# Ledger of designs, part 13: designed miniproteins, single chains, continued (2)

Each design is a single chain, and the fold is of that chain. pLDDT is the mean over its residues in the fold that is shown.

## One batch from the design tools (miniprotein)

Design m4423
Fold by ESMFold2-Fast:
Structure m4423 (fold): chain A 97 residues (1-97)
Amino acid sequence: TKEEKAKRLEAEMKREREKFTQHSEDEKRRLEQDNRDKLAAGEKRASFEKDGEEILENTTRKVNEEQSYQLEAELARKNAIQRQFEAMERQARALKH
């Protein structure tokens, strides 16, 4: 029936949304760890060099800039996926009517 098709589409959307959420969380965790490792390497390098303060400041600034770009890119991806799910939800509702 059309109602069964709509229910299957809704279930598929829920599974896909959960997969994207899990993947996004795993990716975020990896990027956060990468950024921590870069900061730690910068701090260690700064402790051995005469220009340590400048090295640390430049490393921190670059990591913060990269984090900002990563957050903007992730938000853009999340918004695009959300628009796709909203379109699928409208299609599922149309099938029920």
Scores: mean pLDDT 77

Design m4424
Fold by ESMFold2-Fast:
Structure m4424 (fold): chain A 65 residues (1-65)
Amino acid sequence: SMMDQLMAADLIAAVASAIFGVRAELRDGVWVLTLSEPTEEAREGARWAEEQLKKLGLEVRIEEP
């Protein structure tokens, strides 16, 4: 359901923020993943989060700081 999709997206965003230093924000229907620092760890975390959100059928973009 759409509610289950929103809950899953919120959890992915929380993990990306807490573990990888990636800020996830919903802007105009697009999940924007912003790296706090351009580190290898943050890029891997953003890539992971992008993959998970896209599997849910969500539109995603990654932004460097």
Scores: mean pLDDT 83

Design m4425
Fold by ESMFold2-Fast:
Structure m4425 (fold): chain A 80 residues (1-80)
Amino acid sequence: MITVIVILELPPEKRDAFLEDVKKIAEEFGGKLLSAVELDEHRLALIFEFPDEETAQKFIEAVEKAAKEHGGRVLRVDIA
C-alpha cells in the first residue's frame, strides 16, 4: 500500500465541494481518503492510501486538476 499526503490551498467556500470530488476520484483510482485535516482557513492536508505507486501518480495528476477547477492549487505532495 502507498500513502499519499497532499497539502492544498483552496478558497474556504470551495472546500466541501472539493472534498466530495477528491473522495470520488480516490475511489475511482481504487484508493481511499484516510484523513482530512484543516490546517488553516485556506489550507488542507489530505492523506490517501492506494494499492500501488503507479495508481498514486495518476491520482495526483487528477487531484492537481480538481484543485485548479475549484480555484485552488496543490502546495505539496509526498508519497510513501
Scores: mean pLDDT 86

Design m4426
Fold by ESMFold2-Fast:
Structure m4426 (fold): chain A 78 residues (1-78)
Amino acid sequence: MSAAELIYLAELAKDLVREDKETSPENKKKALELFDKAIEAALQGDVERSLELIKEGIDAVDSPSTKADILRQLEEVE
């Protein structure tokens, strides 16, 4: 897994969360902040921390369909 793949995944996850109508505004904000931190970690070369932050962001998502879409993409890059 590369930093570029994690950045791409986190940006895609942010877009999916923004379009999601089922996740609460509080949990959307939390997920988006975690994905932003994941991008920052990946840019610093901390691939393990970036992956951890992406997983934390996914856990903040309330929508089963949005969560499943992001998890499927994560499985493809692991």
Scores: mean pLDDT 84

Design m4427
Fold by ESMFold2-Fast:
Structure m4427 (fold): chain A 80 residues (1-80)
Amino acid sequence: SMEELRREVEQLEADIKELREKYGDKLTPRQKAALDEAERHLQRARELLDSGGDPKEVAMEIIRAAALIEGVRILLLFSE
């Protein structure tokens, strides 16, 4: 549902905030750029949700954001 998609956006926004707060000083410029890109995808998802846009397009933006966030998490496990 659109309501479930909105909750997913809110959770991913919280995940970005947590990564920035916990790891801010350890984030590389590339990892910071990835989180900024994820945040832009979530902003587009919110705009689509607010306009009653296509749920598939909302889901696509969420998937793109989630992939970027998970990529940063995995890279943070790779200390170098």
Scores: mean pLDDT 86

Design m4428
Fold by ESMFold2-Fast:
Structure m4428 (fold): chain A 77 residues (1-77)
Amino acid sequence: MGMTEAQIEKLFELLEKVGVHLSEEEREAFTRILLGEEPTTELEKKLAELLDVDKDGVVDLPDVLKLIELLKKDINL
């Protein structure tokens, strides 16, 4: 897969607006997958799946929050 840099920045901007910050490792993995790099870790594979949030061209804040919760659970496990 591959997303534009603008889409990546928009997602991170929304996360900052709701007071959620990704760790450095999470940001790196997220950015790699969003730019179209092949997922190799479980975290990267999960991120690739979660990029399908914007199916209808509309970004929902609840879905963005769920994405962050899933990322934190993977890192903590």
Scores: mean pLDDT 59

Design m4429
Fold by ESMFold2-Fast:
Structure m4429 (fold): chain A 69 residues (1-69)
Amino acid sequence: LTETGLSTEQQKAVVKAANWAIENPDLPDEEVRRRIEETLLKAGLSPEQARAVADAILASVKAQLEMDK
């Protein structure tokens, strides 16, 4: 898999955000994306990177939840 050049702290923030999204499948997609984005911004990602990663995490989490149905 291609690494995005994120720091260890930023990578941990991505994992934490993804796990939080998996634990909260009943929240609206917009709220989940927003909270992931805020977490990533605090970890030092740019607004553009945070949005792109948040969208990718949300899409991945939704795909995993659909596979379990």
Scores: mean pLDDT 75

Design m4430
Fold by ESMFold2-Fast:
Structure m4430 (fold): chain A 58 residues (1-58)
Amino acid sequence: SLEVKKVSLQTAADINRVGAETSRLLAERVPENRETFLKGAELSEKAAKENEKKLEEL
């Protein structure tokens, strides 16, 4: 249903937002892996934005 699709897209966006924030925090706290975590944060933020855009188009 449309309602299930909306909830799924919102959940995916929210999870990726939390993932990006967590990765940025880990980049600060584990500097030996900083570049890997920052790249992970960028990918998660991109995924969040893509899911947010799909939600707006429903």
Scores: mean pLDDT 89

Design m4431
Fold by ESMFold2-Fast:
Structure m4431 (fold): chain A 90 residues (1-90)
Amino acid sequence: SKEELINQALQLLEEATQRIREEIEKVKKGEEVDVENFEKWLQEQIKKVEELVEEAEKLGEIEVELKQKLQAAWLQVVQEYDEFKLLVRK
């Protein structure tokens, strides 16, 4: 269903946020981080989210509340990833 697709997208965005935070903590501790492998994983997660949202939109209009939840979750991923990029670049 449309709702199930959006819930899956939200879960993937939450998992992305958690993984980015884990990688940030590793960088802050001076631990080894495979930046290339992590970024490839993140791009794959984003692609899955985009595909799920596209499939949901094909089923009909997404409710405003669900769109707002998706936007908030997406902004969180962007914010965490920007922090990660700044830390990796010194």
Scores: mean pLDDT 86

Design m4432
Fold by ESMFold2-Fast:
Structure m4432 (fold): chain A 71 residues (1-71)
Amino acid sequence: MAKLVVVLPGVDGSSAMAMLFDLAKSIDPTAKIQQLENSDAFLVEVLASKSEALMQALREKFPQAQIVQVA
């Protein structure tokens, strides 16, 4: 699994969770999403083969999104 840490600037936590859940699941039905503790950041886990597609979709839908791939 590939892990991405995503921040959606200006979006509240519940809306961000819903939007990330929808987008990640549309690309990888096995995707997992969790909000990081005391943070506006979300950990998104997807199949390694799907990580590039998810990053592209995130940048297209949210041009200001901050995305970091973690090992």
Scores: mean pLDDT 81

Design m4433
Fold by ESMFold2-Fast:
Structure m4433 (fold): chain A 77 residues (1-77)
Amino acid sequence: SEAEELVLKAKEAIRAGKLEEARKYLREAFRKLFGEEPTDDEIETAIKLLEKSDDKDAGIVLGVIALRVAVDRTVAR
């Protein structure tokens, strides 16, 4: 999916030390999943997960982030 491709691009940006570029790709991926802007904490959590992940599991990482965000937003409500 396009969201998975954005997550892969974010991973490449992290490897290159381009954190601002990685944040842009992750924000776009979040918008495609939730239709709204992510928080800074959500972006930082996503970056940490991507640093520990393999490139082939971008879809799994995106899914884990989506579930975590949904749980956190539900509990905060």
Scores: mean pLDDT 71

Design m4434
Fold by ESMFold2-Fast:
Structure m4434 (fold): chain A 79 residues (1-79)
Amino acid sequence: VAAELQARLSERTDALIARLSEESNRLLGEKSGEAVDSDEESAEELVRELGEELRKLGASDEDVETAKDIVRETHRISA
């Protein structure tokens, strides 16, 4: 039953990732007119803004932390 709960959490995480992809695209569209000079600074700003948007959507602290980790890990892998 713990595995079933974990599977449901995984499904919710996948839904959040899909929503984050759409939200990220929208935020990038809004900021497309602004030059991004510092990769590190822009990544941390994006993480902060995504965290705030997720909180407004009613995401838990755990979901926000997971989203931030995903963004940071993606940036680290891409670097």
Scores: mean pLDDT 63

Design m4435
Fold by ESMFold2-Fast:
Structure m4435 (fold): chain A 80 residues (1-80)
Amino acid sequence: SNEEKIKKMYDEVMKKDAELEAQRRARAAGLSPVERGKLDVEYAKESEKIATEIAKKYGLPEGIHPALLQIYYVSLKLGE
């Protein structure tokens, strides 16, 4: 069903987002504020790229923001 397809997409996005956040936190340790800022920008770009690729894989239009996917995922969980 379309609902199961959406669930799988959001689970993939959330899993990748958690992996990226863990990597970012590990690499941010001991960095200056300026270096952390640059790292944050790079991981934000990677997060958007991954979310876009996953959305395309599941047939959603380009331009879906990772934050919007997280909001929808939370809404789905609360609706269960």
Scores: mean pLDDT 72

Design m4436
Fold by ESMFold2-Fast:
Structure m4436 (fold): chain A 68 residues (1-68)
Amino acid sequence: MPSILPAEELFALTQEAVELALALVEQGASKEEARDRALAAAKERYPQLGEADVAFIDREITGALEAL
């Protein structure tokens, strides 16, 4: 599915989701729990996110958590 957000806005939302996931892990959440919660928060804020946008955010969160 094509992205429905401007690239700059998608990148900003992705950065916020990554930062939330990292903060959740620091607070004692598992990597899987942090990923699921951060992704759910992004979807809740932007319920019109396309599948491609969601996949992009998910991959960036996963990459950041893997780098820990």
Scores: mean pLDDT 80

Design m4437
Fold by ESMFold2-Fast:
Structure m4437 (fold): chain A 127 residues (1-127)
Amino acid sequence: MEKLNVLLFSTDPEALREAEATLETLSDQVNLFRAGSVEELEALLEQHKIDAVFLVISSEESLEEAKKAIELIKEKAPDIPVVILATPEVLEKAKELAKEYNALDVLPLPVSVEQAQAALDKVRSSL
């Protein structure tokens, strides 16, 4: 099975690290890229063939940055599937964002290995 190039985005370093740790358990299936800003996200989308973007939302502040990120993705690479990972406090707002921008899936944080695997399976089916 070919490895997916997955770009993991968050402006919250702790939330990013938690999501990264779960996805690293699936390192036989994914090549992980990290972006801590919308500018880094844009640069990685230009430099690499990205198969999916995982947006990590842990606060109202990170939700606003995730909105900017998904707007950029839909402008520059509209065919790239977006998966949203959100803490319980912002999960409902993250679901609204997902509906507005047609995100592929929304998962709670902390994300389980089984939920991450299911999301990767959906990404593969969308390619």
Scores: mean pLDDT 84

Design m4438
Fold by ESMFold2-Fast:
Structure m4438 (fold): chain A 86 residues (1-86)
Amino acid sequence: GVDDLLTKISVLLQKLLSSTSEAEIQALVDEANQLLVTLKETNASPEQLIALTLSVIGLMLESSSTLVNQALNKLLSLISKLLKEL
């Protein structure tokens, strides 16, 4: 369900904050992208996607890593696309 997917995405976002390997960051982005695609196929509400957007922005404010912030920016772009297609 949507709540399970949101929990999995949250765990991946937390792992991104502590990641220092380009390969690990890329793997986490790929996994998060797959979960976001699955989320689009569910009945996720605009409010849930807005909450995800705010969570990603919050993590960008906490992170000083350029690689992590680039990854979070890619995820923001994907969430924005999902919101537009609702």
Scores: mean pLDDT 81

Design m4439
Fold by ESMFold2-Fast:
Formats: C-alpha cells, sequence, structure tokens
Structure m4439 (fold): chain A 92 residues (1-92)
C-alpha cells in the first residue's frame, strides 16, 4: 500500500468503527458536498486533502465544524472530533 492508501485505510477503519459503535448507517457516507452530516463532511474533507484540493478542503472543514456543533450525542461528537484531530495531525 502507498502512504496515501495506508492513511485512507486507517481513517476509513476508524470512521466505520464510529458508525458501528453508534448504530449509524454507512449510507451517511454517501453524498456530495451538499451533505450536512458531519461524518460525510469529514470523509469528503479527508479525500479533498488527499486529492490536493485545498480550497475544497477548507470549505468542507468549515461546513464540518458547523455540522459537528449541532450533534446532540456528546459521545458521538467527541469521537468525531477526536478522529478529525488525529486525521489533521497525520495529513500535516
Amino acid sequence: LSEEQQLRKEFVEKLLEILKKFNLSESLLEGDTSSRHPLNLLALWFEAVLAGRPDLAKELEKRFEESLSKVEDEELKKEIEELYEEAKKKLS
């Protein structure tokens, strides 16, 4: 696996663990940039960073932060925030 493929694999595995833990559907990851769900926005942001699209990544990051602030489940919110912070460190 390339470094890009390894980073994607690790990110996706953690994202799927969050979905499983909170009984969320993988269909939440199916969508375009019009989506408002924080998990879908986080996945789109990660792919935008890997694709070398900084303007798109910045837009998705802002929308992700706005969406995350509306998550009612505090445990889910924390898990998503931790995944996002870890991904930021690995992509830096």
Scores: mean pLDDT 79

Design m4440
Fold by ESMFold2-Fast:
Structure m4440 (fold): chain A 79 residues (1-79)
Amino acid sequence: MLTKEEIKEILEELRKLAEQVNPDLARVVSFLLRRVDEMTREEVIRALEGFRTYARGVLPEDEELLKALDEAIEKLKKG
């Protein structure tokens, strides 16, 4: 199963990508990173699915960000 550190690494990759596209989205991912030690894996998955829905509404044409979100969610579900 994925460790807390592996979950943090997935979120850090998303944060770095989001910072290049939209700083407000990067702040959302940063907020999740601050809370991840207090969250279950299932809560992190739910939060990322919510973030993905938000990102699709704000940046629907950013396929790289959306693909990275889908890959992160898949990694968390497989762990």
Scores: mean pLDDT 76

Design m4441
Fold by ESMFold2-Fast:
Structure m4441 (fold): chain A 62 residues (1-62)
Amino acid sequence: MKEKIEELIKELEKELRGLGVPQGSIDEVRAQLRSLYENGDSYQNIKDVAESILREARRHVA
C-alpha cells in the first residue's frame, strides 16, 4: 500500500505543479495524504481526497 500511496502523491504533485499550485501548498497536500495513510485510512479514501484536491485546484485555475 505505501508504494501505491507514494505513486498517487507523485502523480498529484505533477498535476498540481502543472496547474501552477505553489510548492508550499503541494508540500502540505503531500503531508496530508501521508498522514491519512499513517493513520490507517483506506487507499480509496486517500485517492478520493487526492481527487478532491485536484478538482479544487483545477477550479481555481479556470
Scores: mean pLDDT 80

Design m4442
Fold by ESMFold2-Fast:
Structure m4442 (fold): chain A 68 residues (1-68)
Amino acid sequence: GSAMSKDDAAQLMIAVLKAVKPHLDKKDQEILEKIIELIKQGDYDKAFELIRKSIKDNASRIDRIRIP
């Protein structure tokens, strides 16, 4: 069946991502902006793929995280 509350989930995700954005590096902020744009476009599957890739990249860079 079709998801009935994707809009509610999208709005919550966008709010959380916007709240986290100022605490991230510029490169991570760019990725986060792309995720937000995909969510706004309704491309939730692509947004989740980008989130998964971002998490994987960040997990692989735990020792390389440069937070000012």
Scores: mean pLDDT 70

Design m4443
Fold by ESMFold2-Fast:
Parts: structure tokens; C-alpha cells; sequence
Structure m4443 (fold): chain A 82 residues (1-82)
């Protein structure tokens, strides 16, 4: 189901991004950002202003970790959707 696929994707992406983010504050921001985005997607709501604030607060290294984790999240979502 789409809801299960979205959750699996966000969980896999978050785990991979956090694993590659040694700064605990940046890792916490990645987790909060992913949870806020997933909640908005699950409820069909507009992402809160906090999502943009958290994204702006990420370091270049944390942003790269998230970008590198996107294909991992996509693969997990596809596996659940299949």
C-alpha cells in the first residue's frame, strides 16, 4: 500500500542518513525533518514551516548524507509497494 511504502522509504532513508551523520545535533534534525515530512504525507497536510526551518539548519555534510540516502529510501519504498 502507498502508506506502507512511504513509511518504509522514509524509515530507510532516515536510518541511512543518520548512520552517515556523526554530529548528534544534525542527526536529530534529520530525524525530526523526516518525521515531520512523513506525518504531512500520511495526513495529506501541507508541510509545516518547521520542515523548511529544519532543512535550512542542516550542515552541507548532513544535506549530502540525506541526498545519498534518497535512493536507499526509494528502493525500500518500491520493495514494499511491489
Amino acid sequence: AAREAARAGFEAMTAAAVANTPDPEQAARIRELAEARLAAEETGAEPPARVAELAAALSDEARQAVEDALPIGEAAARAVAA
Scores: mean pLDDT 78

Design m4444
Fold by ESMFold2-Fast:
Structure m4444 (fold): chain A 61 residues (1-61)
Amino acid sequence: MDYSNLSKEELLKRIHELILKKNLTVEQLKAIFDEAGVPDDIHEATKEQLIKLLELLEKVK
């Protein structure tokens, strides 16, 4: 799915929903955030970094 048309707020909402749905551990989340290049404060992340994070979350089992 092409997330480039979503707002930063909508991307954050989708990320939150996926984290809850996939029941990820804190360790898995930290690894994915690091791989996506997302800073510790997710609100400081760029739209591009949030899209990368969302794509990585979609791939997690």
Scores: mean pLDDT 77

Design m4445
Fold by ESMFold2-Fast:
Structure m4445 (fold): chain A 58 residues (1-58)
Amino acid sequence: MNLASLRQALNSLRAMDPQADIRTLGLALKQLYPQANPNDLLELVPQQDHEALRLALQ
């Protein structure tokens, strides 16, 4: 799965639930795409959100 497809999925999730935090979005994205590389998921968010997303993915 490519990074552009993951970014589009994340944008769709944000549009459906604009109040969802990065942890919630990361978990939803991992459930939809369980084979996605965690490093690709981290590249979808700014560096300040990397720790929160990494915790959500473990």
Scores: mean pLDDT 75

Design m4446
Fold by ESMFold2-Fast:
Structure m4446 (fold): chain A 76 residues (1-76)
Amino acid sequence: SDEEWQEFIEHLKELNEWVIEKAKEGKLSKEQVEEFLKEMEELVKYLEADPSVPEEYKEKVRKIYEEFKEKAEKIL
């Protein structure tokens, strides 16, 4: 449902920001950030391959991934 997708998107954004914050604080290692980045990349690929997922949510998750990647690469 749209509500479930919106909640998922919001939680994903919050989780990504938490990872960046903890990495900046030195509480997450570079290896842990790289593993999370790989998990985000696989999530995007998985969702993009599923024709039952609305295109709008595929694009939103991809943008979240791209923003996270840019922030993570600046810290790594």
Scores: mean pLDDT 85

Design m4447
Fold by ESMFold2-Fast:
Structure m4447 (fold): chain A 69 residues (1-69)
Amino acid sequence: MDTLRSIQDRFDFSDQDRDTMIRMSQGDAVTIRGMAIFFSSTGVRASDIADQMAGTSRDQRGAIMAQYI
């Protein structure tokens, strides 16, 4: 959570994007950190792909994220 808060302040993530990352990760700190770093580095917004990632497994999320690398 501290890493996500720091990234949110630095890159001006909206509360919606933050909440979307938490929801997609189910509170898994490692997944949240990975998502925050990914979205900040690629410029992709969590809200833009929220529906695509909803209900997906960790492996499926990895495949979705790979299309933006």
Scores: mean pLDDT 60

Design m4448
Fold by ESMFold2-Fast:
Structure m4448 (fold): chain A 98 residues (1-98)
Amino acid sequence: MLGEVKPEAVAKLYRAAAKSEKDPEKRELYLKLAEEAEKSPDIREIEVEILQTVLKIPKELAEKLVELGLTAPHVDALFASGYNVEDLEEMVESLEKK
């Protein structure tokens, strides 16, 4: 989904997420994603890396989440709501059955 959006719009999204983020490490990574989005419209590989390193999501699950258009800010909001990695795996399995 992000690959079809203008790089400037993706960068603005991540900068907005950084402004609302209370975790300094996640905030810095959102700013990094914004800078990378301005250089390339396809940031999927970077989004997968962020899901693995920041949110500690397994690579296979992270790749599926990105394919479904779920970015690090969206996943972080789910974790803040009490969801865990197992809940995300069940959600992805449910969505893939469509």
Scores: mean pLDDT 69

Design m4449
Fold by ESMFold2-Fast:
Structure m4449 (fold): chain A 63 residues (1-63)
Amino acid sequence: MTPEQVSAAVAEAAAMLAAGASREEVVDYLVRTMGISRETAERVVDLLERGREDAAGALLVLS
């Protein structure tokens, strides 16, 4: 997975949350788009809800 793909996915997930998408919708988006586990996607959403976009991106790169 490229850093550009990670940045795009983080930005889209953050935008979805800001637009009022449910946590489950964002988790499903990350699982389908990034091919990560649901557990990892839920951790990414937790970080995004806390404004920790850098940490969310780092987790996706390491996954």
Scores: mean pLDDT 81

Design m4450
Fold by ESMFold2-Fast:
Structure m4450 (fold): chain A 100 residues (1-100)
Amino acid sequence: MELLEGAVLLLESTIHEIEKAIENNDYEKAKKIVDEAIQSLERMLKEAEEKGLPDEVIEFLRRMIEILKNIKKAIDSKDYEAVKKGIEELRRLVEELRQL
């Protein structure tokens, strides 16, 4: 499914960029990266819903958005352990999608 493949590539890029920003203590950049990823995934979700893609695809996109929103909240609260946990959840979700 090309839409999910695009979402996976976006998440892999987003994870790498967030980790880099956090390593540099650039939390404003990390938040911007997360916001841009959420916007892109919400557009993909709308397209998936409009095209009547399988519920599994829609569920994965919703899970990606939820995890990213949780990471954003963790950045805002300066809870960097929660940020790391969120990144680990994104990595696990990417691995699940690669097995499909």
Scores: mean pLDDT 84

Design m4451
Fold by ESMFold2-Fast:
Structure m4451 (fold): chain A 72 residues (1-72)
Amino acid sequence: IEELEKEIEEAKERLEKAKTPEEVEEASRQLNEYGLRLIEALLNEGRYDEALEKMREISELVKEGKEKIKEL
């Protein structure tokens, strides 16, 4: 879980610093991949509220990335 949270944080930073559509797409893909793995781990530990919150967070970040592409 801690390792997955670190990967998600790094992907968030990459998304914030992204200067090209390709960088946004890569960061968004990493957010989805590590986000799904973290959600699965949280569900396996019975941490359902945290899993639901993480799903919403990842979805919002990916949406922000898509909007950022339009401005690049």
Scores: mean pLDDT 77

Design m4452
Fold by ESMFold2-Fast:
Parts: C-alpha cells; sequence; structure tokens
Structure m4452 (fold): chain A 90 residues (1-90)
C-alpha cells in the first residue's frame, strides 16, 4: 500500500514536471495537447470506479499508476521528438 501510494505521488510529480517543461520549451503543439487530454479524459471515463468508494483501494491505485506511466512515456516521447527535430533543423 504505502509503496503504491509513494509510486503514484512520484509519477504524478514527474508527469506534472514534464508537462510544465514541455510547455515552457514550446514542445507541446495544439495537436499533441489535445491528443493527450483526450487520452486522459477517455481513461478516466472508462474507470468511474476510481470516484466510487471501493473496499480494495490497492487495485485502484495500481490501475492509476499504469495510466501515469503511460502518460509520462507519451510526454517524454513528444519532448524528445521535438528536440530532435529542432537539432536537425539547419
Amino acid sequence: MEELEKKRKELEEKLDKLGKEAAEKGAITKEATEEYNEEVKKFEEEHPEYSEPEPDKKEALERYIEILERNIKLLEKFIKKHEEEKEKKE
């Protein structure tokens, strides 16, 4: 439990930090932002159980952690791709 909650917080902070960094660098385009927001919204809608009280919160945490990991990887990929294209530009 405590390890899952720690991981969740760590991933949430990482995601927020990456999001701010990408925005500050101008790496996130309108299209990328819309795609990211749609993915987040869709997943939250598919998992209404997170808003309902459940006897096993450990399972809910594990699911949420997976979402955060996916979103972090997606953001990192967008940032790297943008930087790589910038470096390649003459």
Scores: mean pLDDT 70

Design m4453
Fold by ESMFold2-Fast:
Structure m4453 (fold): chain A 85 residues (1-85)
Amino acid sequence: SAKEKFEKAANELLTLLAENREKLEELYNSKDPEVKEEFEKEIKKIDELVKQAAAAKDAGDYEKAAELAEQAKKLLEELIEKFKD
């Protein structure tokens, strides 16, 4: 179901955030202005998608919520890969 897709995507997103928390905090506090600017732009985009997914879920639109959560997850995966050691 769309609700199950949303729950899966949301759980995977939360897991990625938890597993990469230390690295994300290091990037957020980076003294390199180019790294910080790129990171802040991508995080802001991910945050907007998460907020839109939550709003869609609250409206009962689980199909839209799942789509937005999957987009947020994909962008977070791409961000982590980009700044991988």
Scores: mean pLDDT 83

Design m4454
Fold by ESMFold2-Fast:
Structure m4454 (fold): chain A 103 residues (1-103)
Amino acid sequence: MEEKKEFIKLILEFGAKAQQAINDAYKRGEITKEQADELLKTLAEEIQKVINKILDNPDMTKEEYIKLFKEEWDKVIEKAAQYNPELAERLKKIADEALKKFE
């Protein structure tokens, strides 16, 4: 239960950093407003899916939490890479740093 709360906290912290990176990319002219809006929508949907699955499955292991996060996060990275490869690399680094804190 404690590990579950810690992981949800890290996902939300990660989400905030990823949202900032997407907004910064838009302000720098690296992506269009439409691309930024689509990435923010995808990010919000994937974060919600991860949190809901964790809440609905109280018996999930740490390894299952990490796998779930990586699966849903890869969808956001793939979409970001289509718009801007450097943004995708920054988002991947943010995810890796979040997972390292949970390990």
Scores: mean pLDDT 81

Design m4455
Fold by ESMFold2-Fast:
Structure m4455 (fold): chain A 91 residues (1-91)
Amino acid sequence: SFKPVPWVAEMNDEEKLELLEELEKFLKSKGVDLSDPDVVEKIGQLLLTILETSSNPEVLKKAKEILEEMLKHESPEIRELAKILLEKFKK
């Protein structure tokens, strides 16, 4: 359902970690509408691309930590996104 984001796929592992840190801050922000389908879609595309294009264990660990925090989020749409992505990439 989510399409990979080409510019994210081309990032190195350090850049992917920085993007994950920014995403974590964004998810903790009170100023964003996390029920907006476009916002949820963009978050899904970014996380899916990182999970599919990185083999770095630190990047994958950080992405998993963010997904586990998303499961506890106030937004039902964010919780559902986390469930979908965790099921797809569960080892």
Scores: mean pLDDT 79

Design m4456
Fold by ESMFold2-Fast:
Structure m4456 (fold): chain A 71 residues (1-71)
Amino acid sequence: SRSDRLVRQGERLFNRGDYQRSIRLYREAIRLDPDDVRAWFLLSGSLSRLGQMDLASIYLRRGVRLRRQRQ
């Protein structure tokens, strides 16, 4: 899906250290598929790399709750 492609593009940017661009792609992926747990965790990870710890915690908790609901 388009959301899957955005997640994979974001992962490539993250691996190159381009955390700001990876965040934009992960946020777009979440807008297209808010049930994609991967995008929530990856967004949290990118925010942590930029020192945005409070935001990272919020998105991590949302991803954890979503994963539990989908089990």
Scores: mean pLDDT 87

Design m4457
Fold by ESMFold2-Fast:
Structure m4457 (fold): chain A 81 residues (1-81)
Amino acid sequence: EDIEQILLYMKALYVKKAAEEEISRAKAEGNEDLVTAAQKVKDNAQKTIDLIKQGKPLEEVKAAFEKTLAALDEYLALRRK
């Protein structure tokens, strides 16, 4: 019943869904670099979800989510170019 872990789970699910939409958008644009960056966001979000489902410590879940946010920042930087 750790509310922080539940919130991280919900955030990771939201980011994963958003990344799936961004992968589709990048594919439609024919931009392979954006597809790769968006896929990295999705993969890191999925890793966060998997760690929560496996009952891993909150510190490990937080570290995985921080990697998800870093991948998202990289994707957004490429989008702005």
Scores: mean pLDDT 86

